# Designed miniproteins, single chains, continued (2), part 12

Each design is a single chain, and the fold is of that chain. pLDDT is the mean over its residues in the fold that is shown.

## One batch from the design tools (miniprotein)

Design m4384
Fold by ESMFold2-Fast:
Structure m4384 (fold): chain A 81 residues (1-81)
Amino acid sequence: MNEQDAESYRRQAERIKTMSDEDARLSTLLLASVTKASFKNSPYADEIRKLMDEAVRAAEEGDREAAAEHLRKLAELLEKT
């Protein structure tokens, strides 16, 4: 986990806010799947999984701002390491 990964998630959060609800939902689902797989052995794996599950739920409910906020929280977590 590093600052470059955190910056990538912040950029993805901003992008999701500009997408349609369907595109935001699909993008968040794909991002969550890849993120969970990438960080499965991290000491923060459970917290990352929870944030990704919350982002997916928000996106599925059409709340792109909430989905983006959960991605920003993940970025903050990644910067702590």
Scores: mean pLDDT 81

Design m4385
Fold by ESMFold2-Fast:
Structure m4385 (fold): chain A 63 residues (1-63)
Amino acid sequence: MEEEFLLDAAKLIAAKKARELLGEVKSVEVERVDENTYKAVATTERGTLTFTYTREEILELAS
């Protein structure tokens, strides 16, 4: 339950940041690296951006 929310929130956070930095975002993939760490890879026309978020960071940014 919480994992689905964290994955969705991380995807939105990463997409917003990638759009601010490189413009149009084509896709964002989020994976759980460990119990408290999530990795988001945003693909744009200008390249890929990788973000690493902790569970606490995602909850703080999603608030």
Scores: mean pLDDT 80

Design m4386
Fold by ESMFold2-Fast:
Structure m4386 (fold): chain A 80 residues (1-80)
Amino acid sequence: AKPVAAVLAENEAEELPARVEEALALAPPGATLIIADANSTDGTREVAEELAAARPDVILLRAPSKEEAARKALEEAGKL
């Protein structure tokens, strides 16, 4: 299975880029990073979309709540 890391995001537009870089630095080489956004309304989703578009190793999942974001991230990690 391919290594996977995940970042849960909720209304964290300014912090998200730093969290993504930290997660990638701690992940094994070749890992896929999942950004799971819990229905953010502050621009976090747009930042996450830009990060995913810029990097083939970053994917974005959207969910209506933190709990569903965590569940979706775990489910997608199991598919990789």
Scores: mean pLDDT 78

Design m4387
Fold by ESMFold2-Fast:
Structure m4387 (fold): chain A 93 residues (1-93)
Amino acid sequence: AEKLYEHLEKHTTERIRELAREIRAEHRERLANSEPVELSEEELEEIRKQEEEMLEEFKKILEAVKNNEPIPESISERVLAELLARLEEQLKR
């Protein structure tokens, strides 16, 4: 986790780091205001599908980092920022 964060931080732009800060602020705001939301089975399945797609993109980033290769151009700045936000939250807890 820590080595991955350092690698991504070194190779990301200020714009991606700023976006990661915004994502973390949004996550904190959602946690502060979260009532338990009763979601339908259809809504839960859609959330599961979106999370699975995000995890597959994260796997592509991790494989590129592991092989010391450039991050694939198919990976959006939003996906990179999401991964950085999750790693930074994990390290600061």
Scores: mean pLDDT 70

Design m4388
Fold by ESMFold2-Fast:
Structure m4388 (fold): chain A 81 residues (1-81)
Amino acid sequence: SLKEEMKKLAEETAKVVAEKGDLDEKEVLEKLLKEIEELFKNESKLEQEAAKRVLEAMAKDIPNEEYKKLIEELQKELEAA
């Protein structure tokens, strides 16, 4: 399921962002999980397009070069899934 894949990618992303961006892993993970839950609050009929927009919004909300790059990686993985 896309939601399950996004949660896994969020965990991987949070870990890498924390290590590379000097950020708290739990903070990044909670932010990512919150956005995923908002995305899947209704039915996932707009799943892939909405997921892309959520990742773009997250990149804007937490402006950091390392974080933006990792959101791009997450976005690529979503498009591949």
Scores: mean pLDDT 62

Design m4389
Fold by ESMFold2-Fast:
Structure m4389 (fold): chain A 68 residues (1-68)
Amino acid sequence: MPLDIEAFRALAEELVAAGDRAALELLLQIAKHEYEQLVKDNAPEEVIERAKEAYEVLAELLARARAE
């Protein structure tokens, strides 16, 4: 099932607004692990790209939260 990046971003932004950096860091670790596992398992390129996009969204939001 394709990941809804906009819904995922909205959820992550809600965690930023709540100040829950621990939850953001946990989600980032999970997203990174899934991305690395898909690459290791030679998943279809489209699936890998979607996982990478989710990981990048979390990394961007966490970086923004740390900069504020």
Scores: mean pLDDT 74

Design m4390
Fold by ESMFold2-Fast:
Structure m4390 (fold): chain A 103 residues (1-103)
Amino acid sequence: SEMEERKKLSKKILEESRKESEKLYKDDEKSKERLKWLKELGDPIAEELLKKLESEDEKKKEKAKERLAVIHYTARALRAIGDVEQEELDRRREERKKILEEL
């Protein structure tokens, strides 16, 4: 049951992150700003996606936005899931400490 609860929460975090990232990167200017920033950090994938987003080919633009959204929400979701797992670990550590202090 605890594993199923964690899986359900992780799925919800992933779905919410996906919706937010897809909505954010439907905007061409926001997509360009993010890719320019990542390119300045030396990301070769960002440079390639930026070239596709700046092309006159609508299919290349859509694929670039989709790839950016996937990269963004995956990273965001993994971080959020990790934060929840760390909070649970910290809670279990505090419970063990209380048991030891009662001895």
Scores: mean pLDDT 76

Design m4391
Fold by ESMFold2-Fast:
Structure m4391 (fold): chain A 62 residues (1-62)
Amino acid sequence: MDEKIKELIEEADKISREITELARQHADGNANMSPEFQARYDELLERLKKIDEEIRKLENEK
């Protein structure tokens, strides 16, 4: 139980950092978003959302 939540948190943190890094690249004077960049960004956002929901579900149920 506890270990599964830890694993999900670590994965979420990893993805969150990647999203932050991509967002910084865009904000840092990179107004142009290539299709590849946008696809990666969207994938990371969706994956983070799913992991975050699963963590909340596990914490609620315990």
Scores: mean pLDDT 73

Design m4392
Fold by ESMFold2-Fast:
Structure m4392 (fold): chain A 61 residues (1-61)
Amino acid sequence: SAAEEAYRRVLEAVAAGQKRITLRFPSAEEAGRFLQLLAEHRDEVFSADTEIDVEAAPPAP
């Protein structure tokens, strides 16, 4: 899903030393699921200086 893929991208960005990542989701549901994944894995991301910006895109017409 978009949420799981975004979480993987966050881990890759952290490992690469990136300081900021912006993630866009096709719906609020996917954005919410991603935020829940971040909360569940807080200990893995806690020590990172990477800022994560989350944006929900409008649904397809």
Scores: mean pLDDT 71

Design m4393
Fold by ESMFold2-Fast:
Structure m4393 (fold): chain A 73 residues (1-73)
Amino acid sequence: TRLLEDPELARAAASIMELIARVGEEAATQRRIAERAGVSRGNVSAARRELQDKSISDEEIEEAIRRGYELLR
């Protein structure tokens, strides 16, 4: 998956998960996710598409999110 290969996408995915958990989906705006991850809003959209790809295993998604959390600043 691109989330395992691209550290910006991994950080974006982790930021999506973190902000939704903390503030809820409506308050987790694309801008706030991008600012938290230190990536472009385009990378947030790309990470969302990867997270929604049902052909990617849950284990690969979890590993990508774990790596993204390690990279979050």
Scores: mean pLDDT 80

Design m4394
Fold by ESMFold2-Fast:
Structure m4394 (fold): chain A 104 residues (1-104)
Amino acid sequence: DKQAKHEKAVEVAKETASLAPERFREPILLILDGLANATDEAAQAKAAPAAAWLEELRNDPAKAAEFAEFETYLELALKAGQYVYTDENEEKAKEYIEKAKKLS
């Protein structure tokens, strides 16, 4: 069932995001919720401030290290979710979760 796979992918991505430093968790979760609910205007509206914050962080040279750390956790969460959804790559999803745990 594609819906069950989608729900599991979102769950795994959020679990991976929960391993990020507290200051990054809410922005990552808002971005993930926006991506999971691409057709939901309310979810997109909630994700927009997080995207704006990310753009501000990207453009501040003094915060380059913080931006790089944030990108690393966001990428790990997205990859873990994507590998669960592709079915054949569930073991690869576990690998990305373990990478997030090791960074924490």
Scores: mean pLDDT 72

Design m4395
Fold by ESMFold2-Fast:
Structure m4395 (fold): chain A 67 residues (1-67)
Amino acid sequence: SMEEELRAGEEAALTLISTDYSNPAQVAATRARLAATLERYPYAREVLESIRDQLDERARALLDELL
């Protein structure tokens, strides 16, 4: 459902924001989670894109690798 897609996108956004980008293992885990979310919920891409400009540069760079 669209509500599940929106929730998945919001959870992915929170994961991006809360990630410790100085920790390579955590960055890898976040990347894997985002990739899995976008594969399962393709419309979550639009949610993530809509908040892209609100993310810090590190989070935005990681998201851009997947979009």
Scores: mean pLDDT 81

Design m4396
Fold by ESMFold2-Fast:
Structure m4396 (fold): chain A 100 residues (1-100)
Amino acid sequence: SLDEIFKRIVETYDPELAAKLLKAAEEKNVEELLKILEEIYKKNKEEGEVLTFIVLSYLKEKGLLSVEAAQRILDLLKEFNASEDLITYAESVLEELKSS
């Protein structure tokens, strides 16, 4: 399932990370979600890009991603000078959420 795939990929980086991300999303704690993603980017930019893509995709599919969260993640990606592909993807997710 999507939940199993998400956990398996994220647990490769940190065994507790999937649970922390899911809890922050379910509690609609945008500040905690951003803090987690920012700490990953500070440690490893490439891992931050991959994990942010996975998190955005997963939360969107589960209906757990708010317009505010998507906007603030996009702002974070721009601050960390993320890849054009990831920024474009985040922009497309944000516009889709605004159009729903």
Scores: mean pLDDT 80

Design m4397
Fold by ESMFold2-Fast:
Structure m4397 (fold): chain A 60 residues (1-60)
Amino acid sequence: GRHTGGAAAGAARDGGTAEQAGRMAQLTGGASPEAARRAGEAAVANPEASPEEVARAGGA
């Protein structure tokens, strides 16, 4: 959901790694480890992406 994507995007924007972004998505949105990892990777790959775009890329 949006909260999961927002957490991942925020962590990536702060210079975090895809792993750190995925961790934040997992803690905030209760996402599965796979969805959190994908969201983190998407956030790091496109820092300008909206929380909604990051969530969609993660399958959330």
Scores: mean pLDDT 65

Design m4398
Fold by ESMFold2-Fast:
Structure m4398 (fold): chain A 88 residues (1-88)
Amino acid sequence: ELAELIRKVIEGDEEAWQKLVQRLRDALAAGGITRSDEQVEASTRSLLDGLIDQEMKKYGKKSPKDLDDKGLEDIAEQFESALRVLRG
């Protein structure tokens, strides 16, 4: 499910982007971290872009839209791992 959400974000789905931002916001709140909406959005973008860039380099892709299901699952696993650390 998270991998599919990330796929939709890569395709430009605004609803999927807001759901991903909300997941980070909820994880930060659970971990006792207070951030502005702007900071949460910036942190979500930074984390996601970094994970996408690493997977693109790993598979020699020039576009994130060329990532296969395994690449998207790897990104989702790393994103969820980051959320788990933030939650404590």
Scores: mean pLDDT 84

Design m4399
Fold by ESMFold2-Fast:
Structure m4399 (fold): chain A 98 residues (1-98)
Amino acid sequence: KKEEILKESEAFLEKVRAWALERLKDHPDVQAAVERFVDAALEKVKKLIEEGKYREASIFTVSTALLLLSFVVEYEITGDVDRVLAGLQRAVDALEAE
């Protein structure tokens, strides 16, 4: 159960990462922020699963994917790369502070 939840969470976040990187391919600095954000999120998911917090890990995985989706959609609608980059940097800082 633990190994299955971790594998599915990792697979899901990697699919969302790949989608986001393709949508942001013209902005290498934003791609770097996306990679850093997903890497930090994966470490938190692993920690939650190791602590037996499976529900929290699942909720966090979905919330992380939705947040990344919201940044990419905002960029596609507004074209405001600086705002998206700042948002991703804040999300990484919040994860690293935990």
Scores: mean pLDDT 84

Design m4400
Fold by ESMFold2-Fast:
Structure m4400 (fold): chain A 80 residues (1-80)
Amino acid sequence: SHMDEELKEKLIKAADELVERAPELAKELGAEKAKEAIKEGGRRAKEFARKYLSPEAAEEVEKYIEEATKKAIERIEEAA
């Protein structure tokens, strides 16, 4: 659907931006606070996807967010 397409694209773009900016976020907040914020954000984004997307789109977005959250945390740990 139109809403699934737009929302999926927005969530994926936000996840990509989070991965790219994760080291900067850690410099600003501290590594531990940044990692907690990323984990919480990922959890909320997955809940949002399950609630508002079709089951197929939600499954794809949840997998993407989960992988992006993992990569963002790894980038923070590597930058420390």
Scores: mean pLDDT 83

Design m4401
Fold by ESMFold2-Fast:
Structure m4401 (fold): chain A 73 residues (1-73)
Amino acid sequence: MTPEEVVKLAREALETEEAKKADKEELAKAIGAAMAMVPEAEEELLALLKEYKGEEVAELAKKYAEELREKLK
């Protein structure tokens, strides 16, 4: 999966009605996992989360991505 594909899928997912009603932590963990697996997409994924869910969710996603990257060392 390329960074561009990850960003496209995240954008499409965040535009769904389910994502608009979803728990902030659940979305942060899902996008955080994507950021950990594809670091090249991190900045664009953080920007999407800030736009759709706000800075708090983006900060949580970044925290989860950092925790996952540390475990994968």
Scores: mean pLDDT 77

Design m4402
Fold by ESMFold2-Fast:
Structure m4402 (fold): chain A 94 residues (1-94)
Amino acid sequence: KEKLKEFGEKAGREVGRRIAYEARNPEEREKLGEEFEEYVAEYSEKELKIDKEKGREAGREIFELAVELAEEGKSPEEIEKKAGEKGRELGEKL
């Protein structure tokens, strides 16, 4: 379960960073969300031996939180931290 938490935190921080600094409009965020959900689903199945759909759902929740925080005007540091914390939390539940 430690590997699941570490992966979730790392993935959450990275997508939070990309939303804060790179994907700054709705179109770019939609594309990033699709890519991120697929990435987490595939990694969960292949590397972590977890159900692919559970990984996809976790990726979606992490991404949605990061977007919500960005829309609320939270700092890049807070977006990265909170998305990482959400990833760790979901990794613990998987």
Scores: mean pLDDT 82

Design m4403
Fold by ESMFold2-Fast:
Structure m4403 (fold): chain A 84 residues (1-84)
Amino acid sequence: MKDEILKLVDELSQFPELRELAEKIKEAIENNDYDKAIELVGEAFRKVVELGIKAEKEGNTELMEKYGRASRLLLRIGDLLAEL
């Protein structure tokens, strides 16, 4: 479980806008601070949703797809953290 979550967080770090939050999430998980990790995932999810809404309003389909992928990663990370 933990290794699967860390792999998803590493994938999240490939998004430049989320890299700092991904590193903080990884640190929280490595310290077994799952409450902190869940809080940070929620923060990252809100940021991604805002970026996706902006991309949609601008008609930027490529950015909408990019942020849609990031939001799905964050939902999966959050679901797995909640099971711990």
Scores: mean pLDDT 85

Design m4404
Fold by ESMFold2-Fast:
Structure m4404 (fold): chain A 74 residues (1-74)
Amino acid sequence: EEAEKAAEKAAQGTRDINLREGVSPEAAERLAQATRDATLKLIRLNKLVKEGKVDEARRELPEVDQATLDLLKN
């Protein structure tokens, strides 16, 4: 999947950078998983928005947590 490819790339980047910065393997994996999940949700949201379904996008993904979004914001 296109979305899965983007999410996997983001997760791998997050894991590699955090491990290089001395973050524990457990924390690095958790951050990578959070990055992957957030990326998939954002890709889905963007797809719905591009299809003109802005209200549906917000309704379908209303439970995207702020912590996950903040992770993507740096």
Scores: mean pLDDT 69

Design m4405
Fold by ESMFold2-Fast:
Formats: C-alpha cells, structure tokens, sequence
Structure m4405 (fold): chain A 89 residues (1-89)
C-alpha cells in the first residue's frame, strides 16, 4: 500500500538521520565537547534507531530486500553508538 511505501521512506530517512548524528557526536568528542551534551545526542540517536528498527520489522513481510539492507545499516549504527558511548565512560 501507499502507507507502507511512506513508512519505508520514513525508516530510510531515520537511518540516515541517526548515521549523521553519530558522525556529529564523534566530531564533538574529538573537539573535547561537553560530555553531557554528547550523551544527550547519543540518547536521541538511539531512540531514532529503535523507532527505525520497529518500522523495519513491520515492513519486512512487504519489502524483504529493502528491510534486510536497513537492518544491516541499523546494526552498523548500533555498533558505532556503542563505540562512541564507551569512549565517554
């Protein structure tokens, strides 16, 4: 349906947004940015990626190949978030 295609586009946009946020967080750390502000950005990115994951699970029966690619991207972003969070510990 058109609603499912719209959800796929939104899921793709959320993944792109989360990826960009991780890049921003890494650069903030490299510049010695405010730890609390970086932690807030990472929490927001995690919330975004979790929403994307739930949408991808709903979309998987309808768009199996696209959903598989998005799951791989989500897993890559989650690993990057874990790495960045570990650097703040």
Amino acid sequence: SHELHLKLVIAQMLVIAASANVLVARRMIEKGGDKALVQRELAAARATIETAREMVEELAPHFPEESKKLRKKIEEIERELDEVEARLA
Scores: mean pLDDT 87

Design m4406
Fold by ESMFold2-Fast:
Structure m4406 (fold): chain A 74 residues (1-74)
Amino acid sequence: MKAAEEAGQKFEELGKKMGLPEEEIKKTSELAKQAALEPDPQKAAELRQEASLPIVKAAKKNNLSPEEIALKLA
């Protein structure tokens, strides 16, 4: 599905940019795809939150705003 592929690619690109290890990039991409395919909006939001956590942590370590990262993920 196009939305799931786009979500996965977006999280993969950000993970690579933030210097995440390959296993974390793969996990965040998979969680983002699952969130895009999840019919329950609450569950989808939880999956997106979980997918974004490693990226947000890496962004903070690199002195980037969590708000700016959230905008890129939206």
Scores: mean pLDDT 74

Design m4407
Fold by ESMFold2-Fast:
Structure m4407 (fold): chain A 95 residues (1-95)
Amino acid sequence: MPRITIEGTSPDAANRGLQKLTAQLLRELGADVVSFGSPNTALMRRLAGLAQEAVDAGKRIPESTESIIVGKDASDEERRQALETLIKILEELLK
């Protein structure tokens, strides 16, 4: 089960709602989500939408999928790249 740790927080309540929703959807797809957050609301919204589509389609993230680990001290760019990697994984599931 691939592990996902993308540490981050946001004072924006809507963004925190998207973080919680996306983490739950990723767990339903078979990921071990330890922490999930980013202040980039646009990427969070895109991720939530793709994850919901994948769940609705009955998809699962392959066991062979590499774990994504980004700590709290990571740059905004590293966090963005981790989110874009998740988007690519979800897009591949929907092909």
Scores: mean pLDDT 78

Design m4408
Fold by ESMFold2-Fast:
Structure m4408 (fold): chain A 85 residues (1-85)
Amino acid sequence: GERILLLTQVLIATAKSTAHLAKKMIKNKKDLQLVKEEVESGRRLYEEAKRLIEEHPELVSEQTKEDLEEAGKLLEEVEEEVKKM
């Protein structure tokens, strides 16, 4: 129970950090392929966290749902920026 919640929180936090790193890479005019790989990595972490939440609804707090939604929004914003490059 608690271990799965902690893993889910770490996955969400890492997905958010990955999105922030990708935004910095775009600002610093890094190679598009490297930016895409970073964004795709963050998306995979997000999808895994979402899957864990769906498998363990009894462990889902309001805060965890809000953190997941924020991570998803940050990834969508970066994915749209990549599409414009």
Scores: mean pLDDT 85

Design m4409
Fold by ESMFold2-Fast:
Formats: C-alpha cells, structure tokens, sequence
Structure m4409 (fold): chain A 98 residues (1-98)
C-alpha cells in the first residue's frame, strides 16, 4: 500500500541520518568530510522525496521531507556541532511522520 511504501522510504532516510550522526560523533572528520556527508545526505533526501511523490504520500509528509532537504542543504558548510544539532532536529522531525 502507499502507506507501507511511505514508511519504508522514511525509515531508510532515518537510518541514513542516524549513520551520519554516529560517524560525525565517533570519527575525527574534517569540515570538508562533514560537507561531503551533508551533500550525500542531501542527494539521499531528494531521492526519498521523489519516491514519496511517486508513492502518493500525503502533503504533510512531502512538506516535512522538503523541510528536511532545505535543512540539510543549509548545513553543507556547517561545523561539527552545528551539523550534529541540525541532523538531530531532522531525525526528530522524520520520526514524527511515523
């Protein structure tokens, strides 16, 4: 069903965000490496949006993913602490859609 597909896409995006948070916290990543991770998450989030649009997800879900994309894009030049804080906020918002 559309709802099951929506949940699968969101859960995959959540897993990608959690992995990024863990990597930033556990590794001595440079600002450039953090930027590359944010760029990768941005592409993953954009792909998730396309999959959710194709699955006919509700406007509220689509708007949440668009806000997530915008938040990640704003973090491409962020410090470690700012990146973690931004990704934690993204994670909280995504979990709220489940």
Amino acid sequence: SPTIQTMIVIKKLIASVEEAIDKIRQESLSDTEIQRMMELLHEIAKQALKELENAGADKEVLDTIRDVIDTIESMTSSSRDAAIAGLEAVLHRLKGTL
Scores: mean pLDDT 84

Design m4410
Fold by ESMFold2-Fast:
Structure m4410 (fold): chain A 80 residues (1-80)
Amino acid sequence: MDEESRRFLLALVDAGEAGDTERAGEIALEAAEFYEKAEGVELSEEEREAARAHGRALAAMIASLSAEERAALRASAESL
Protein backbone atom coordinates (compact mmCIF):
# COMPACT_ATOMS: atom_id res chain seq x y z
CA MET A 1 0.00 0.00 0.00
CA ASP A 2 1.06 3.61 -0.39
CA GLU A 3 2.04 5.83 2.57
CA GLU A 4 -1.40 7.49 2.70
CA SER A 5 -3.14 4.09 3.05
CA ARG A 6 -0.83 3.26 5.95
CA ARG A 7 -1.51 6.65 7.59
CA PHE A 8 -5.30 6.24 7.31
CA LEU A 9 -5.22 2.69 8.72
CA LEU A 10 -3.01 3.69 11.68
CA ALA A 11 -5.26 6.70 12.38
CA LEU A 12 -8.32 4.40 12.39
CA VAL A 13 -6.60 2.00 14.81
CA ASP A 14 -5.66 4.94 17.08
CA ALA A 15 -9.26 6.24 17.07
CA GLY A 16 -10.60 2.75 17.79
CA GLU A 17 -8.18 2.22 20.69
CA ALA A 18 -9.32 5.58 22.12
CA GLY A 19 -12.99 4.64 21.67
CA ASP A 20 -13.45 7.73 19.47
CA THR A 21 -16.00 6.36 17.00
CA GLU A 22 -16.86 9.81 15.56
CA ARG A 23 -13.20 10.52 14.77
CA ALA A 24 -12.92 7.07 13.15
CA GLY A 25 -15.96 7.90 11.00
CA GLU A 26 -14.32 11.14 9.82
CA ILE A 27 -11.02 9.35 9.11
CA ALA A 28 -12.85 6.73 7.01
CA LEU A 29 -14.62 9.52 5.09
CA GLU A 30 -11.30 11.36 4.52
CA ALA A 31 -9.76 8.13 3.18
CA ALA A 32 -12.72 7.46 0.86
CA GLU A 33 -12.64 11.06 -0.45
CA PHE A 34 -8.86 10.86 -0.99
CA TYR A 35 -9.02 7.67 -3.09
CA GLU A 36 -12.17 8.61 -5.04
CA LYS A 37 -10.75 12.08 -5.85
CA ALA A 38 -7.56 10.42 -7.14
CA GLU A 39 -9.79 8.41 -9.54
CA GLY A 40 -11.73 11.55 -10.57
CA VAL A 41 -14.94 10.40 -8.89
CA GLU A 42 -17.05 12.48 -6.48
CA LEU A 43 -18.69 10.68 -3.56
CA SER A 44 -22.47 10.95 -3.19
CA GLU A 45 -24.04 11.94 0.15
CA GLU A 46 -25.07 8.28 0.61
CA GLU A 47 -21.50 7.08 -0.03
CA ARG A 48 -20.08 9.66 2.42
CA GLU A 49 -22.52 8.56 5.13
CA ALA A 50 -21.68 4.90 4.43
CA ALA A 51 -17.95 5.69 4.85
CA ARG A 52 -18.60 7.37 8.22
CA ALA A 53 -20.79 4.44 9.33
CA HIS A 54 -18.08 1.93 8.38
CA GLY A 55 -15.44 3.93 10.27
CA ARG A 56 -17.64 4.09 13.38
CA ALA A 57 -18.35 0.34 13.21
CA LEU A 58 -14.64 -0.44 12.81
CA ALA A 59 -13.72 1.75 15.81
CA ALA A 60 -16.38 0.03 17.97
CA MET A 61 -15.00 -3.36 16.93
CA ILE A 62 -11.41 -2.29 17.75
CA ALA A 63 -12.55 -0.94 21.14
CA SER A 64 -14.08 -4.37 21.92
CA LEU A 65 -10.79 -6.20 21.21
CA SER A 66 -8.29 -7.28 23.88
CA ALA A 67 -5.02 -5.36 24.24
CA GLU A 68 -3.22 -8.28 22.57
CA GLU A 69 -5.63 -8.29 19.59
CA ARG A 70 -5.27 -4.50 19.23
CA ALA A 71 -1.46 -4.87 19.22
CA ALA A 72 -1.75 -7.49 16.44
CA LEU A 73 -4.03 -5.20 14.40
CA ARG A 74 -1.60 -2.27 14.79
CA ALA A 75 1.33 -4.47 13.72
CA SER A 76 -0.64 -5.52 10.62
CA ALA A 77 -1.32 -1.87 9.72
CA GLU A 78 2.36 -0.94 10.27
CA SER A 79 3.48 -3.77 7.93
CA LEU A 80 1.87 -2.08 4.89
Scores: mean pLDDT 78

Design m4411
Fold by ESMFold2-Fast:
Order: C-alpha cells, then sequence, then structure tokens
Structure m4411 (fold): chain A 84 residues (1-84)
C-alpha cells in the first residue's frame, strides 16, 4: 500500500541519517571502549537490516518498514548515548 511504502521510506531515511551521525561521532570519539561498544551494537543491527531488505525484495513493504523502523530506533538510541 501507499502507506506501507511511505512508512518504509521514512524508516529507511531515519536509519540512514542515524548511521551517518554515528559514523561522524565515531570519528570524533576518543574513548576506544566506547567505540568498541558502539561497533558491536551496530553489528547487532546487521541481521535486522538484512531481514528488512529481504522483506522489501519480496514486496512485503509493511514488514520491511517495521524492521527498518526498529533498526532506526536502535541506531537513534546509539546517537543519543554517544551525545550524552
Amino acid sequence: SAADRAAFEAAAARLREALARIGKLLEEEEDEEKKEKVKKELEALLPLVEEAQRAYAAGDYAEAARLFAEAAERAERLVREMEE
């Protein structure tokens, strides 16, 4: 549906923005333990993103949107933790 596609596009945009911010924050981060923790949390997002991409390829935009939204929320949480 148009709503599912719009939700997918919004979630994908949120994820891209959060990942770009995390990348910038990692370049500026001086604490190697914090960097390692963030990298591990990003690695944990990979299966979720891959599942979302498979759902999208299968035409299940609702499921793809849900999975990308979950990934975006986790990535946005990482941004907040790094900025605190």
Scores: mean pLDDT 84

Design m4412
Fold by ESMFold2-Fast:
Structure m4412 (fold): chain A 107 residues (1-107)
Amino acid sequence: DAEARLRKLEEYLELSIEAVEKAIAGEPEEELRKLLERLFELVEEVKPGSEEEREAARAKIPEIIADLKKFSEEAAKWSEEERQAFLEELRAAAEEALAAARARLAA
């Protein structure tokens, strides 16, 4: 169902932005890991793939957390205004992606 897929995409985009927001805020690794695990669950619900593909994808979580920590360290040098501008750009990009997906499914 197209509507169910769009809802999952919206949830995925919202959780992706939340993960970035929490990384910028310097949230603990445990909180970032929980968000990443939920993102992988959403991807698996939309496109399950094979068991090997799921295991390989989840095995990358520690590397993704390391990258997010590196990004968090760089973002810590930003002003509050710069952090808000970045998050607003991400939200705008997510809204555009969702609108494009809706248009494509309606075609």
Scores: mean pLDDT 78

Design m4413
Fold by ESMFold2-Fast:
Structure m4413 (fold): chain A 64 residues (1-64)
Amino acid sequence: SDALANTAAINSLDADTQAQLNALQDKALEQIQKLLSRGDAEGAIKALRDALAERNAIIDAAKA
């Protein structure tokens, strides 16, 4: 699965962590689409990188 849509990893986590990841994904996708619609490709790439870093940090903390 894509980095923001790793369903297997998300489903292995507790409900609070899953809710945080779902909220992050929804906000990131909305922000990226708005930036792309305005022609801000650099902003969209940064938003994606920031979201992926936050997602990975949440998952890594949950696995520890």
Scores: mean pLDDT 77

Design m4414
Fold by ESMFold2-Fast:
Structure m4414 (fold): chain A 71 residues (1-71)
Amino acid sequence: DEERELSRRNDALVDEAAPLQLQYDELRAQGRIGPSSIPDLVLDAETPLEQKRQLNERLPGLIAQLREELG
């Protein structure tokens, strides 16, 4: 099932991104990193399945950017 596989991948990516985002926000609040150039993750697709595809496409880039900023 494509939707279930996509949901599973997105859940794993969200689980990876969440602690990185918290670490990034904390370091930014402490002034240890510069102004954020990381764009907000915005979903604008019309259906839940299309939103899951959009999230799967965008989350890896966000995770990569967060990892670059954190170390």
Scores: mean pLDDT 71

Design m4415
Fold by ESMFold2-Fast:
Structure m4415 (fold): chain A 66 residues (1-66)
Amino acid sequence: MVTKKIILKTSMSAEELKKRLEVLKEKVEHVLGEKVEVSVERIGDSYKITIKGSKESVELLEKGIL
């Protein structure tokens, strides 16, 4: 299990970001056949996104965010 943290600066609302991440999470889980955990926390004007899973699922999810 790998844990990755990303700080994202975006004008996107927390609701919009969570919806986008949920869709991306579902696609990654479907493609790789494994579960990945994603959490979002607001830090001032930025978001802290924490991803936990296999190396492959974490890398694929990160590419979808960036």
Scores: mean pLDDT 81

Design m4416
Fold by ESMFold2-Fast:
Structure m4416 (fold): chain A 59 residues (1-59)
Amino acid sequence: GMAEYREIAEEAERRATRAVLEGDYAAAIQTLEEALKRVEGELRERLERGLADLRAKFG
């Protein structure tokens, strides 16, 4: 349900942020890509925007 999608998205965002702070941009991108396979709706759109931003800055 939506609660599970939110938990997946928030955990992925936390892990991606940590990876960025550690300079591991590839791990940050991979974390968001894996989460996108597991979420739908608004949370998917939110993660897609985050992934696009990461790729624009560090890809």
Scores: mean pLDDT 85

Design m4417
Fold by ESMFold2-Fast:
Structure m4417 (fold): chain A 83 residues (1-83)
Amino acid sequence: EKEKIIELIDKGIEALKLPDPVERNQALLKVINELMKLARESKDPELAKIAVEIATILSQYLAGRITPEEAIEKLKEIKEKVK
């Protein structure tokens, strides 16, 4: 599960760097859906909380509440804590 969270963080960062907004938003929604599925199915409450935190950051970006640069920075911080 920890490896899956790191994979989803990396996919989220790569999606945020996509130049086309339609492709970027679709890629981000797929990552959010995988994170929320992991949070629901995980029996580890710590990993579930991390998955929800990552999904929240990506959702804030999609809502126009944070910049892509802010989202990437927050995701990198979570990745360092999970390692």
Scores: mean pLDDT 85

Design m4418
Fold by ESMFold2-Fast:
Structure m4418 (fold): chain A 88 residues (1-88)
Amino acid sequence: MATVDYRLEGDTLTILLVGVSPESRGKGLAKKAIEELIASHPEARRVVLQVLADNTGMIKLFESLGFRRVGEGRSASGLPLLVMERDV
């Protein structure tokens, strides 16, 4: 099972969290859940997320979905974040 927590504000869909059960890893379920989320919000023009800069697996997943690196940030604890975005 894969889950995606999100927020829609105006035309911007913000992905907050992606969770994948251990038995579902490698089956493309996270990718499927993200694409289904985007498809269910036809009013969205942009999809934005923040990911830990050292989370290479998650970065690669989002790059495989057409997301691009657009900026950098920091978490509340001061950890480096990568900002990623996709136009829809």
Scores: mean pLDDT 77

